# Designed miniproteins, single chains, continued (5): the designs that were tried, part 82

Each design is a single chain, and the fold is of that chain. pLDDT is the mean over its residues in the fold that is shown.

## One batch from the design tools (miniprotein)

Design m18843
Fold by ESMFold2-Fast:
Structure m18843 (fold): chain A 82 residues (1-82)
Amino acid sequence: SMMDQIQQLSDQGVDLITQARQAIQNGDTSTAQQYIDRVRGIRDQLRRLRDQSTGFDRDVADGSIQNLDMQIDQIQQQVQQQ
C-alpha cells in the first residue's frame, strides 16, 4: 500500500541517519557523506509518494520529510565542522 511504502522509506531514512552519525563519531566524514546522499535519495522518493497521497498518508509523508530534512541539516553541519 501507499502507507507501507511511506513507512518503509521513513524507516530506511532513519536507519541511514543513524549510520551517518556513527560514521561521524568514527571520524569517517567520507562515509558519513555517502549516507547523507542516500538519505537525500530517500527524501526525494518520499516527496514523490507525498505528491501522490492525500489525507492521512500525505500528513505522515510530510512529517517524515520534515524529520529527515532537519536531521540532514544537522548532520551536514557536523560534517562541515570536521
Scores: mean pLDDT 88

Design m18844
Fold by ESMFold2-Fast:
Structure m18844 (fold): chain A 71 residues (1-71)
Amino acid sequence: TEERARRFREQGEGLLRLGEEIAKEDGEKGVEYLEKLARSAEEATSTPEGEVAREMAERFREKAREIREKL
């Protein structure tokens, strides 16, 4: 449902911020964390929240790429 999709997105956004904070202390660990989140979100694409899961997976991968490019 729309509410579940919104909660999934909100949780994903919180995890994205956590990945950014980890990267401030250790960029490589931040990238690794975000890439793990992307893989987990990609696995969730077969669920009813699959569309938002795919969106979050792409956002996690893009953030990991941005951080890696600045290392």
Scores: mean pLDDT 80

Design m18845
Fold by ESMFold2-Fast:
Structure m18845 (fold): chain A 100 residues (1-100)
Amino acid sequence: SMEEELKEEIEELKKELEEKYEEFKKQIKELEKNSDWEGLKKLLEEAEKWLDEVEKRVLELRKKAEGNRELQRKIIELESLITAYRMLLWALRKEVKKKE
């Protein structure tokens, strides 16, 4: 059904977000260890661009999940992950600015 397909798409995006978030944290630690501030700045720009694209996808999923409480709850989980990612980017931007 279209509902099962939508559920699978939401779960796949959630997994991608979780995996990208963990990978991003590891990349930050490695770049910080090497004092690679230009690499961190590039990583920030790439992560911000990717999150902007993900937020557009989540908005479309939200429209498709309208009237389905279970799917709406899963979308709220995606939005929470995006918020966590944005907070990490904000903190990292502040650190990078201090090194300029």
Scores: mean pLDDT 84

Design m18846
Fold by ESMFold2-Fast:
Structure m18846 (fold): chain A 76 residues (1-76)
Amino acid sequence: MKVYVKGLNTYLEEEVAKKLEELAVFLQLNPDASLEEVLAKAEPLKGKVEASVLRKLMELLGVPQEKIDAVVEALF
């Protein structure tokens, strides 16, 4: 079943939305996380979300643009 994710303004499968929320919580608790740590947490979303959705989530959480670009490039 698809659920609406207000911050991302899109509908996602419930399981995918839960994984994105887990990543969001991790990024909020660990703003200084290394690229490797962020990649490890985001890897389960590879092939499950569009790159634009992952990028939007990280932008909303204040992740530096250079780190967002590196994560998206590595996963997609």
Scores: mean pLDDT 78

Design m18847
Fold by ESMFold2-Fast:
Structure m18847 (fold): chain A 79 residues (1-79)
Amino acid sequence: SSLESLFDGLGINRDYVPGLVEYALSKGLSEEDLKRVRERILELQKERRDTPLSFSELRVIPNELAREAIDRVARELGL
């Protein structure tokens, strides 16, 4: 689905993605909100900033860290 594709390229195991979509929707995040969260995570990974999703250091992102990253970035964006 289009919502599931928003988690592509973030280093998240595809098996977690349906649960992450359900989680994000349960928090009231829209598709546009998730696009903003995705772009911010990618920016933070590229810049190697203070982020739980530092791609260079993580081979696989655990589901717990993926949820925490969504929460943190959504909060930073005021969502």
Scores: mean pLDDT 69

Design m18848
Fold by ESMFold2-Fast:
Order: sequence, then C-alpha cells, then structure tokens
Structure m18848 (fold): chain A 62 residues (1-62)
Amino acid sequence: DEREKYREFVIELFKEIGLTEEPDEELLEMWVNKVLKDKEGFIKELKEAGYEKLAEKLAKIK
C-alpha cells in the first residue's frame, strides 16, 4: 500500500528531527497529505537540511 509507505516515512521523519516518537493519527495524516501535495519540494528541503537518507527514502516511494 503506497499510503502506508508515506505513513512510515512521516513516522521516521518525526523521530529523526526529534519532534515526536509517536505521532497521533491526525498529525500523521496531515503530514502525509503535506508531503503528497509537493513531494519534489519536500525532497529538496530535506536534502538542503542535511537529511539525505530521508530524502532518498521519500524519492523511492512510487
């Protein structure tokens, strides 16, 4: 399921940036939708912020 891959990505992102270990369902859905709205822009921001591995992981989701 493609959406589950984006959910996994958002959970990993939140852990890596130190925001939360366990986002609730509402927060998770909001960020999944934000990523899907501008995936390329999000990838670029991650790379510029030094989160190269997260950017690669997001780019591989089809």
Scores: mean pLDDT 79

Design m18849
Fold by ESMFold2-Fast:
Structure m18849 (fold): chain A 100 residues (1-100)
Amino acid sequence: MKLTEGEIELLESVIKAEVQYYESKGAKVEKEVLENGVLKTTVTAPNGVEVTILESEDKIIVLTKESDEKVNVRILDKKNKELTVEELSTEEAEKLIEEF
């Protein structure tokens, strides 16, 4: 099922609101621009939850690491207008980051 432009904008707003929520709880937020132009945002919450957001022109990937074994992954593909939500292992999530 394809997303509308309005749904993409709403999902981007939700991701931004999640970062602001973690900041309000005292999370450490770090931003860097990778060599390929991807914006990487790392959020480290006081409770140990780590959120990594990778933003490019075509995609946003949000990785929420709640434990050493499980990462919740949301992939917003703006080019194909698709949202994928999956639970990956830490190894699979690291591979996804490397392939971005």
Scores: mean pLDDT 80

Design m18850
Fold by ESMFold2-Fast:
Structure m18850 (fold): chain A 85 residues (1-85)
Amino acid sequence: SAAQALLDDFEAKARADFDGLIAEIESKGKPTEEELKEMKQAMDVLNGNLEALKAALPASLHARVEALKAELEAKYQAFLEKIKK
């Protein structure tokens, strides 16, 4: 369905964009304050987009949106724990 295709495309892009941002920041050594702000802003935007997407999708797809949100939040928290020294 169009709704499933929209969610599939969103999942693929969100994962790629988020993983790419983490990899880019990590490739430069210890994150700067500006890079940490960029990560937080990216996460805030992503959460807003996921809430909007969930509201637009059939209830049958809401569990997938929540699972994606949990996955990306876990990646973000793991990134923050890595830099905690």
Scores: mean pLDDT 83

Design m18851
Fold by ESMFold2-Fast:
Structure m18851 (fold): chain A 64 residues (1-64)
Amino acid sequence: MSPLEELEEIIEELEKRGELKMAKGVREALDVAKQELAAGRESSVRAILELVRRDVEITKELRE
């Protein structure tokens, strides 16, 4: 799965959980990731995905 597809899955999961504010943040990160990929900066796309994953996991742990 591409990093962009993984970001789209994270957005869908957040929307299903009702976390609309965080889903909006990830959508903005996806837009940045698309721009970085178009510029040939694949490492930036991976970094964006990793940061998003960490933020989502931290938020999940704080709620449990």
Scores: mean pLDDT 78

Design m18852
Fold by ESMFold2-Fast:
Structure m18852 (fold): chain A 92 residues (1-92)
Amino acid sequence: SKEEELKKIKEETEKDMKEAKELKEKTREAVEKGDYLEAARHLAALTVILSSVYYQLRLAKKKFPDATELIEYLEKKLKELEELYKEVLELL
């Protein structure tokens, strides 16, 4: 159903946001111990999460253009992820 698909998009985005925060912490820890290869691997995983949230936003806009609250939520979360990604790049 429409409601189930909207709920799934939101839940997947919430999971992605939690994983992104964990990857930032893991990247910081890798940099602190001088393991830049491990830090780069965590950064690569973070780019996959950015792609996932971007896909969820595009899916919501295409299938559910009237789901304005969800679309605004996803746009806000994508912006937060872009800022987090920039912060992680600055650690390298």
Scores: mean pLDDT 87

Design m18853
Fold by ESMFold2-Fast:
Structure m18853 (fold): chain A 64 residues (1-64)
Amino acid sequence: GLSAEKKALVREIVEELAKEVKDPPVTEELIENAIKLSIALSPEDASEEELRKIARLSLKYLTK
């Protein structure tokens, strides 16, 4: 699994991306689900760029 440090980074990235979605605003529940999905999809050696890409895809998938 991802390190605690990388899990914290994923949370920060997802929260940043969610703030850009204002119409409609993303719920806390959807943010938490996007974080969990992003962590599940991310390899342990993922770079910050790769984590951002995975987070963006997870958020888009859940905001359908």
Scores: mean pLDDT 80

Design m18854
Fold by ESMFold2-Fast:
Structure m18854 (fold): chain A 55 residues (1-55)
Amino acid sequence: GAMDEAIREAGIAAARALGGGGAASAAGMTAKALGKPQIPSNASAEEAVAYIESL
């Protein structure tokens, strides 16, 4: 829905801006906000963005 899309967009923007550990944290927070319990264990900014886009 529109809320899920907004959450994903915010997560992607945060992951791209922060990079490194910040990108992984943004992916984890986005997954949690969307009700997904899985968090990537180690991710580059590109991997974090791809993960968020898959949610």
Scores: mean pLDDT 71

Design m18855
Fold by ESMFold2-Fast:
Structure m18855 (fold): chain A 93 residues (1-93)
Amino acid sequence: SEAEKYVAAARKALEENRVGSALLYLQKAIEALEAAGKTEAAKAAQPHLDAAEEYYQKAMLALKKGDKKKAEELLEKAREHLEKALAILEKAL
């Protein structure tokens, strides 16, 4: 399914430490699950995706300001939320 493809792509992106790509793939996975009628899993994952996006945006701002250490801490928080979203979606497949 489309959701399975995006979930697998998100897992690979996280393994490769590509946080922005993982965010994009998980958003597409949620959209595909909603289209397939798996709305409860999509709703459960959404707050974690939203939190990850907020941390990712703050990390990118920290990088622009030259604060590498702060960016790394924020990216770690984004990854934790992406892992939680991914676990929810993987159980729904």
Scores: mean pLDDT 89

Design m18856
Fold by ESMFold2-Fast:
Structure m18856 (fold): chain A 79 residues (1-79)
Amino acid sequence: VIEYAAAAVRELSKVASPEAVAAAGRALEDLLGQVHAGRLSAEEAARIVAEAVAKVDPAAEETVFRITLRHLTAAQREL
């Protein structure tokens, strides 16, 4: 699960600002336990991460949502 979050942050670092990447990383750290426990869907978690990023870089919101959703969906299949 942590490896999927690291992969998402690494991909985001190629297309988003450092502030957006930092916001996404912090949100993912807070949400990974809930996703792993099945309390949040990949879509719900990806939306929360995208909303956190939108506060610092609104232009990155949709890109962050798509990248995060893909990685978290893969993580949920491994659980």
Scores: mean pLDDT 78

Design m18857
Fold by ESMFold2-Fast:
Structure m18857 (fold): chain A 64 residues (1-64)
Amino acid sequence: MDAIRAALDRLVDSLVAQGYSLEDGKKVVEFTVRHLVRQGRLTPEEGRELLEWAYKKLEEKVKK
């Protein structure tokens, strides 16, 4: 979990730094989390929780 959270945090930072819109950033994050769930690295519940967390971080960072 912790390594995946760190990777998602870095992904969000990278997307914001590259100038992704909130909509496009959310799509990339969703695709990444869905892929991790499909690979069995996250449960569906963990994926949902991480997706909500990443969306909130993305919204906060885009607003700066």
Scores: mean pLDDT 80

Design m18858
Fold by ESMFold2-Fast:
Structure m18858 (fold): chain A 92 residues (1-92)
Amino acid sequence: TAALARELLLTAARLGHLVSRAVPALRPEALALVAEAQEAFVAGDVEALIAAARRLVELARAALPEITDPATRAAVEAEAARVEALIEELEA
């Protein structure tokens, strides 16, 4: 569980930073969610970590139409899918 929670944090943080670079208008929200995920992880609050990660996935999916570079869009889609897979594994 601890190793899986850490993997979720790292993947969610990567997703948040990708969104913040690709869509500068979303930077404050993306980075705030990354900070929430980091605080939840340090506190051992897995439910709060999952909630922050899920919100990052929602933000990333909403941002996809604004990402003009195909490689960046594919990277955001891949990281969002990975965050979702890790959430499902943690909830199992």
Scores: mean pLDDT 88

Design m18859
Fold by ESMFold2-Fast:
Structure m18859 (fold): chain A 65 residues (1-65)
Amino acid sequence: SSELKKILQEIAEKLRKIGEAVDVGIEAVKEEEKKLGRKLSEEERRKIFREAFTKAAKELGIEVG
């Protein structure tokens, strides 16, 4: 039972960190739109989000495929 609890707590912690990386990705898109004075295209938004999210995830010690 203690091993299962530890696994579930590790999953919960990983999900919290994923949420933090998602927020970093969203803010990167907003900041870029602010700098350019326009909305990004879907392709530009996807690229900037992915790059910022992936970097934040690595810094938080999580692997996201």
Scores: mean pLDDT 84

Design m18860
Fold by ESMFold2-Fast:
Structure m18860 (fold): chain A 67 residues (1-67)
Amino acid sequence: SFEEILEKARELAEKFAAAKSLEERLEYYRQLLEYIREANLTPEQREEVELEITRIIGDAVEAEAAA
């Protein structure tokens, strides 16, 4: 279901954001891109997934900037 796809994308985005090395971060980024490509999403579903990923990563970037 789309909800399951959205939850998996959130999980991968959170792992990307929490990654402690560049190599680990790139690996989760690749997994996230591959998952989205394989999920066969509609344009509307892709937009929703991209907004959620942007929110998760954006929150992490803001937290790093505040530190």
Scores: mean pLDDT 81

Design m18861
Fold by ESMFold2-Fast:
Structure m18861 (fold): chain A 79 residues (1-79)
Amino acid sequence: AVDWKSLAKQKSELAVAVLKDYLQHENPDVAEGAAEALGIIGGEKALNALVDALLQLEQTDPVKAEKILKGAIKGLKSN
């Protein structure tokens, strides 16, 4: 039933774009909060953003990657 979620998907895509910027934030707590929000939103775009950020940051900022993973798990559990 992805069909009727076009508006929710568009809002989710805008939120995902903003939250992706917050995943790159210098404050790890902000990045964790953004990951939690992405996990709560769920769906392919949010999950792809989380996976992409984890793959990118694991080599460059492992502390932020760990925070993102913890936030994402917390958000996903809220669904």
Scores: mean pLDDT 73

Design m18862
Fold by ESMFold2-Fast:
Order: structure tokens, then sequence, then C-alpha cells
Structure m18862 (fold): chain A 74 residues (1-74)
């Protein structure tokens, strides 16, 4: 499991973590980031990620001052 920031200023860092460290597809990571930016909602980002890559599981979500954060397992 890994904690990943996906909202606001953390979008780029979250994308790099999902793709380069966890092996999530670029399409799925981009979908999660777009959902986070559009809604500010960690649950929306989690749903977008799991729909785009069914091998990914989101174990938890939270919203902090820097935006949505997910706990992800692949």
Amino acid sequence: SKTVGVGGGSMSEGYETLVNELGVSEEAARAAGSAAVDTGDAKAAAQALEKADPNVKVLGSSEGPLGPTLVVEV
C-alpha cells in the first residue's frame, strides 16, 4: 500500500508515484488526477482510478489542505 496525493499542487507528484512506483497505467493515473482537479473529491479520484485500472484497489481516501489523498494497492 502507498499513500498518494492526487489533488491541487500534488497532482504531478501523485501521477509520478502511481505510474513510476506502483506501475499503474498512465491512462488510469491521468483519469484520477483529472477527477481530483475537477471535483476536489478523493472518492471521485478513487472511482476514476479503479474504473480505468481494475487491478488497482483504493484502500482509503482523505482530504487535506493540499487536496485529495488516496491509499493505493496494486
Scores: mean pLDDT 75

Design m18863
Fold by ESMFold2-Fast:
Structure m18863 (fold): chain A 91 residues (1-91)
Amino acid sequence: SPPKNQVAYIAVHPEMLEEVKELVEKTLKELGVEAPIRTGPGTDLGGSAMTEEQRKRLKELVPKEVRKLVEEGVLKEIALGDSEIRAKLLA
């Protein structure tokens, strides 16, 4: 049985929360990992809407980050760090 403490925690911009959650679910399923997904408060990216390029970049980065965390064996607390995703979006 999978460990009871496997959790995927998502903290991203509220506008992208649903799309990111779906991408995480798809990526975990492709990797054969069953983990409950928990959403946190979004980052203080301000009340400004994301650009289409920022949204596209986030969609590309999220699956890559999830795969990396799974490969590193971090199954108890998979935290998609908003600070790291945000830094990659702004770079």
Scores: mean pLDDT 60

Design m18864
Fold by ESMFold2-Fast:
Structure m18864 (fold): chain A 90 residues (1-90)
Amino acid sequence: SQEIFEETFAFNYLALRYRLRLEETEELREGLREAEAYLGSREEFLEKARRGIERLRELLREGEKAGYPQEKLEAMRELIELAEAELERL
């Protein structure tokens, strides 16, 4: 749904901001600019980002129960941690 897309997009924006702080590349800068074009109000964005993080946490729990590949589970945990760290800075 559009709601899930918007929540995922807000989540990815936070992850991109964190990555850009560690390593600035043209690809990361362009990705960040594109993401910013879809952001609404700050409050609306933050709510969508929090919902996206919680949804990913639920998927992580289900993936662990279902025996998802360890590499995917680790990638999901990393994205959640990075997004949460950036969310606290905003």
Scores: mean pLDDT 70

Design m18865
Fold by ESMFold2-Fast:
Structure m18865 (fold): chain A 66 residues (1-66)
Amino acid sequence: SMMEQLRAELEKLEANVEAALKGGRVTLEAALHEVQEFRKEVEKYDKELAKRVEELEQRIRAALAE
């Protein structure tokens, strides 16, 4: 289903963000772009998934502010 596909993509994105948080600024900036694009897509289908993606965006932005 669409929801199962979106959740699988979110899980992969979460893993990529965890890896990026251990990397440099360039990897964090790339991860931020991916998260922002995925959020725009997910917001059309599920508010709870969109909220989880927004939380990932906030984590990356916090790391970039350090």
Scores: mean pLDDT 83

Design m18866
Fold by ESMFold2-Fast:
Parts: C-alpha cells; structure tokens; sequence
Structure m18866 (fold): chain A 62 residues (1-62)
C-alpha cells in the first residue's frame, strides 16, 4: 500500500544517507531523497519509492 507521510520522510532520509555513503555530494543526496519523497507522495508503495531513489542515484552517479 502507499506509505504514510512519516514512513515517506523516513525512507527519503534513509535514501539520502545511503547516497552520501556512496560518495554523492549533499546536493545529489538531497535529490535522491526528494525522488523517494515524490514517489511516496504520488501514492507509491515502499518498493516504488525505493526504486525511484535508486534510479536517481544511478542517474547522478553516471
């Protein structure tokens, strides 16, 4: 099912922290977190939000 606002924010922060651990800049990590938030707020599941974050991380790492 869709994520709650609290779950969405937590998932976004986790994705942002993960991007920083992968060596992305703060600005890039914020974009990864924002992709997760946007997918969750669009009614996405936890898996869809995670996929959005991974897609953005890969785009920025290319």
Amino acid sequence: GPLSEEEARRAAEGARRGALAEGLSEDQANKVGQAVLDAARAGGSAMEAQRAGVRELLRLSA
Scores: mean pLDDT 87

Design m18867
Fold by ESMFold2-Fast:
Structure m18867 (fold): chain A 70 residues (1-70)
Amino acid sequence: MEEEALRIFEEIRRRDPEAAAQLLQQIRDLAQKRVAEDPSVLDDPEKVQQLLQEILDLLRATLAELRARE
């Protein structure tokens, strides 16, 4: 999962560094919001997995949009 996310992020950064920076901010905001709404998210492996899946889906959606623009 982490290796896939890093590869997708690297491709986004290569295609559009500005979009990559915005995506990092969106990921940080999402993580902070999840922790603020439910502080136990970091202590629950299932909730961590769900958050990581949401991040991965966001990465995939962003890459697909960038690829469609080329």
Scores: mean pLDDT 78

Design m18868
Fold by ESMFold2-Fast:
Structure m18868 (fold): chain A 68 residues (1-68)
Amino acid sequence: LSEKEKAVLRVLAENKDDPSLTIDEIAERTGISPATAKRIIQLLLEKGLLLIENGKFVLSEEGKKALA
């Protein structure tokens, strides 16, 4: 994973209990554009590092391992 991809994944891991965490907030916290954050989230979903559960982004087991 690139540093930007790890940063997005880490923000999602640290804020897993925040149901209001938006793509715009992820972008602001990681210092990237919302368009870049959306692209990275789509990539993480495609790689199976991120899942959608009850409308929320959650890390898969592989996503957690990628941060370890």
Scores: mean pLDDT 79

Design m18869
Fold by ESMFold2-Fast:
Structure m18869 (fold): chain A 72 residues (1-72)
Amino acid sequence: MGFELLEAEIKKIKDLAEEAKKNKDLKLAEEAVKLAEELLEWAKKHLPQPLIEKLEKLLKEVKEILEEIKKE
């Protein structure tokens, strides 16, 4: 995966998470978590630690949105 494709996937995950939070859409929040987890698993094998840490932070933020939606 090129860096530009990585940035596009990160943006897609962030956009899905923001839409899920705005609309309290559990399904979109679950999709965002799934995509973030899949991207992080790939990154652990192919990317340097600073980029892995960035993706771990993204996954944490998306999971927090999912948990907030579930608590309503």
Scores: mean pLDDT 81

Design m18870
Fold by ESMFold2-Fast:
Structure m18870 (fold): chain A 98 residues (1-98)
Amino acid sequence: SLQARIDQLEEEIFELMDEVNMRESDKERVRELLEQARNAKTPAEIRAHLDKVAGIFMETLMRALLAGEISEDEAYQKRQRFSQLILDMGDALVQLLS
């Protein structure tokens, strides 16, 4: 189902966040934003919430890179993976509005 697809994408997003050592407070904020995206009534609202999730992820990724916790190649691969997951999440959520 489409709901099962969204649940799977959310799990993969949090898996990536764990891989970059995202703070628990930031994970809580991401959980809230994903819930808001799931409850959004327009594509613009979905995009706004997902853009905020992307901002938190990119800040965490940059912090991990600057601290030497991940390599530049790992950061590149994780950024590419995250971008694909957010695009897939946005597409799935917009489909729920149809």
Scores: mean pLDDT 90

Design m18871
Fold by ESMFold2-Fast:
Structure m18871 (fold): chain A 94 residues (1-94)
Amino acid sequence: SSMLKELEEEFAKLFSEIREAAVNEDLETFRRKATELLEKMLELAKKYNLPEEIIKLIEEAIRKFKEGDTGSGLSLLIEAASLFQKWYDEQKAK
């Protein structure tokens, strides 16, 4: 599906931009940029009706970054990325 491929490419781009910010920015700037990028990711997840479990992990990651809990935010982001990859691979196999 062209829509499925576009979704994967957009998520890959957003994950890449978060990783780049983690390497290149100070902690406060990283947290702000990661929050913004995660909010874009959440918008896409809702638009394309991703599984509720993925949507909730993204929402929780955003909350943790906004609270200043960078460690929990990153952990939830990694979980969301893992579940997205699993879901995406399942869609491709059909």
Scores: mean pLDDT 84

Design m18872
Fold by ESMFold2-Fast:
Order: structure tokens, then sequence, then C-alpha cells
Structure m18872 (fold): chain A 91 residues (1-91)
């Protein structure tokens, strides 16, 4: 497969931060579209989980090392709640 591992002289750190913000924007847009389009429970679950993952990644890039464990723990709790909510909607 085509490899795109090296960025040459590009500002790598700034790019990583921008990519995480872009992922948050895309995930939020997908969630809004899912809400407007009468999305299924599975589609809403996927959109919510994608938004949670994007927000968590962005928060971790900004976080103090001591805060990272707390952010990861809270993200895992919210993920579990979202999965449970989706299961309950199917039952």
Amino acid sequence: MAAEIREGAAPVLATAEKNKLEAVREALERLVEALIEEASVDELREALLALLDALTAYALEKANPEEKAHIEEKAAEIRAELERWAEEQRA
C-alpha cells in the first residue's frame, strides 16, 4: 500500500493538533446529520462514539500528564453508558 509516514519539513506538532480539531468537527457534523435524518439507534451510537473519541483525543493533546488518566477514565465511562443506552433502545 502507499506509505505516507514522513511529512518532510511540515510542522508536525501543529498538524497533529489541527487534525484532532478537524476530527471533532467532522464527528459533530455527522451527529447533527444523524439527528436530522431520523437516524437509527446504531447510526446515533456510531456518531456519538466517534464524537467522544475525537473529543477525548483532542483533550489528551492539551492535557497535563496527570490529567490524562482522568480524561481516559471518564471517556471510558461515557463510552460504556452510550453502549448501554444503545442496547436498551434495541430491547
Scores: mean pLDDT 73

Design m18873
Fold by ESMFold2-Fast:
Structure m18873 (fold): chain A 94 residues (1-94)
Amino acid sequence: SELLEKVKEAEKEVRERLEKGEYRVEIEPLEVTENGKTIGLVESVEVKSDKEREVLLKRLDNKNVKVISVMPGSSVMDRLAEEKKKEEELEAKL
């Protein structure tokens, strides 16, 4: 619970700093694994424009994922959302 709490804190910090208009949020990478599966991940984020920041924030708001992996641009967020959707579809078929 302590490690997941730290992931939630880091996620909140990244989101709040992006909302305040920062283009680069540097944090210590935090990864939480359970039975060899990543259940929490937060990394540093960089956006190149206000438009890119808006897109990233909208994706964070609409994600049912406890994991945030961010890099310059929204492509990593898109891939992470697609991976999570694929896992949910597999669970729904079981």
Scores: mean pLDDT 64

Design m18874
Fold by ESMFold2-Fast:
Structure m18874 (fold): chain A 72 residues (1-72)
Amino acid sequence: SEIEEAAARVEAAARAARAAIADGDWQKFTSELERLRAATVELLTAMGVDRASAEAFAERQVAELRAEAERA
């Protein structure tokens, strides 16, 4: 399923971003945030969400992880 594959990519990117925070790998963290953004847009558009709303949601997810990194 396209939805299941996209959801797995979102989970993997978020997990990799958090692992990069723990490792102090800021370059990898940035690249995984971009993967999370792209995967989240893919998931939401596959579910029938319009692109603008999907992009806004993805940006919120990225901002939340960025705030988590700043607190570490």
Scores: mean pLDDT 86

Design m18875
Fold by ESMFold2-Fast:
Structure m18875 (fold): chain A 91 residues (1-91)
Amino acid sequence: MEKKIKEAEELLKEAREKGLEAGRITGDVDKVREGMKRREEEMRKAFEEGDVDKGMSLASLALTSGNLLYIAALVDKEIKERRERARKEAE
């Protein structure tokens, strides 16, 4: 149990780091924090109920979501930077 909880917490930590970085890029930090708190609470409840498989699954899904949000933010940043370069060229 304790080892699995630690593994799940490390997955959530990485998900949170990726999500917060995405939030910094997009300006949606507060929305990301709210979503992460909700997922962390769901994972904690699963472990409190003794459902280790559900707890680990929720942690893995949170990491996947964090990674997707981060990739989406990087794409948005690249699009914005390309648009800024085009605007400067038009000056």
Scores: mean pLDDT 75

Design m18876
Fold by ESMFold2-Fast:
Structure m18876 (fold): chain A 89 residues (1-89)
Amino acid sequence: EIVREVQRALGTVTGTRVETAFRIPADTLSIGFLLELDGKTQPLAIVAKRFEGDVLHVTAELESSEEDREAIRASKEPLPVTLITDRLA
C-alpha cells in the first residue's frame, strides 16, 4: 500500500521560483510540492533538486496566475510550502 505523508517548511521566493529544504526518507517513491498563498494551495513544478546528507534542497517553479504573481511580489517573507511524499507501507 502507498502511504502519503505531508511535511511543511518555509520556502524562500525569488521571482517565480521557490527554494526550500526537507528531510526525505530513503523509501520515498514520489515527491510533490504545494505552495500555500492566501489559504489556497498552488502546485509547484520541481526544476532542480540536490541532496546534502539526509536533506533534500529543492527549487520549484510556481505555475502562477497574474494574481498569484502579485501576491508573491508583495511578500517579503518566506512562504509556507507543503511537501507531499508517497512511500511504500
Scores: mean pLDDT 68

Design m18877
Fold by ESMFold2-Fast:
Structure m18877 (fold): chain A 97 residues (1-97)
Amino acid sequence: LEAAMREVNEEVLAALAPKAAAAPPSRENAEALAEEALARLREIAEDPARPEEIRAAARILYEAYRVALEAARAGASAEEISARGEAALRAAIARVE
């Protein structure tokens, strides 16, 4: 599972890297990149041609990123966003294992 999560995260980050480099640092641009990451994770999770372990990893990462983005939109601090995202990640992993 950990290796699959690393593979999925690396694929998503590679896809977003050109847009991240081109965009000025701002909350709006960070939220836009997070939305694109969620869309890419959903595509991976819903692709029946991908191995189930990869699709499961994408679903786990999707939940973590979604919770973090919701906290950010609610005006949470960086520490709270990180903590909620990590808690959601751990909870999602526990449900699969």
Scores: mean pLDDT 76

Design m18878
Fold by ESMFold2-Fast:
Structure m18878 (fold): chain A 65 residues (1-65)
Amino acid sequence: SMEEDREEVRRGIREGKRPKLSEEVLKVAKEVAEKLREIGDQVEEGLRARREGREELADKLMGKI
C-alpha cells in the first residue's frame, strides 16, 4: 500500500538510503517514454498508409483532424 511505501521511504531516510520515491519517478518516466514510442510507431504507420493511398487506414491510425 502507499502507507507501507511511505514507511519504507522514512526508514530509508533514517538509514541514509536514497528515497524510494525517486525509483517511482523513474518508473513513470519509462512508462511515458514507452507510450510516446507507441504513438510514434502509429503515426509512422499512418503516414505510410497515406502514401500507399490507403486513406481509410491512415485516418483510423492517425485520427480525424
Scores: mean pLDDT 66

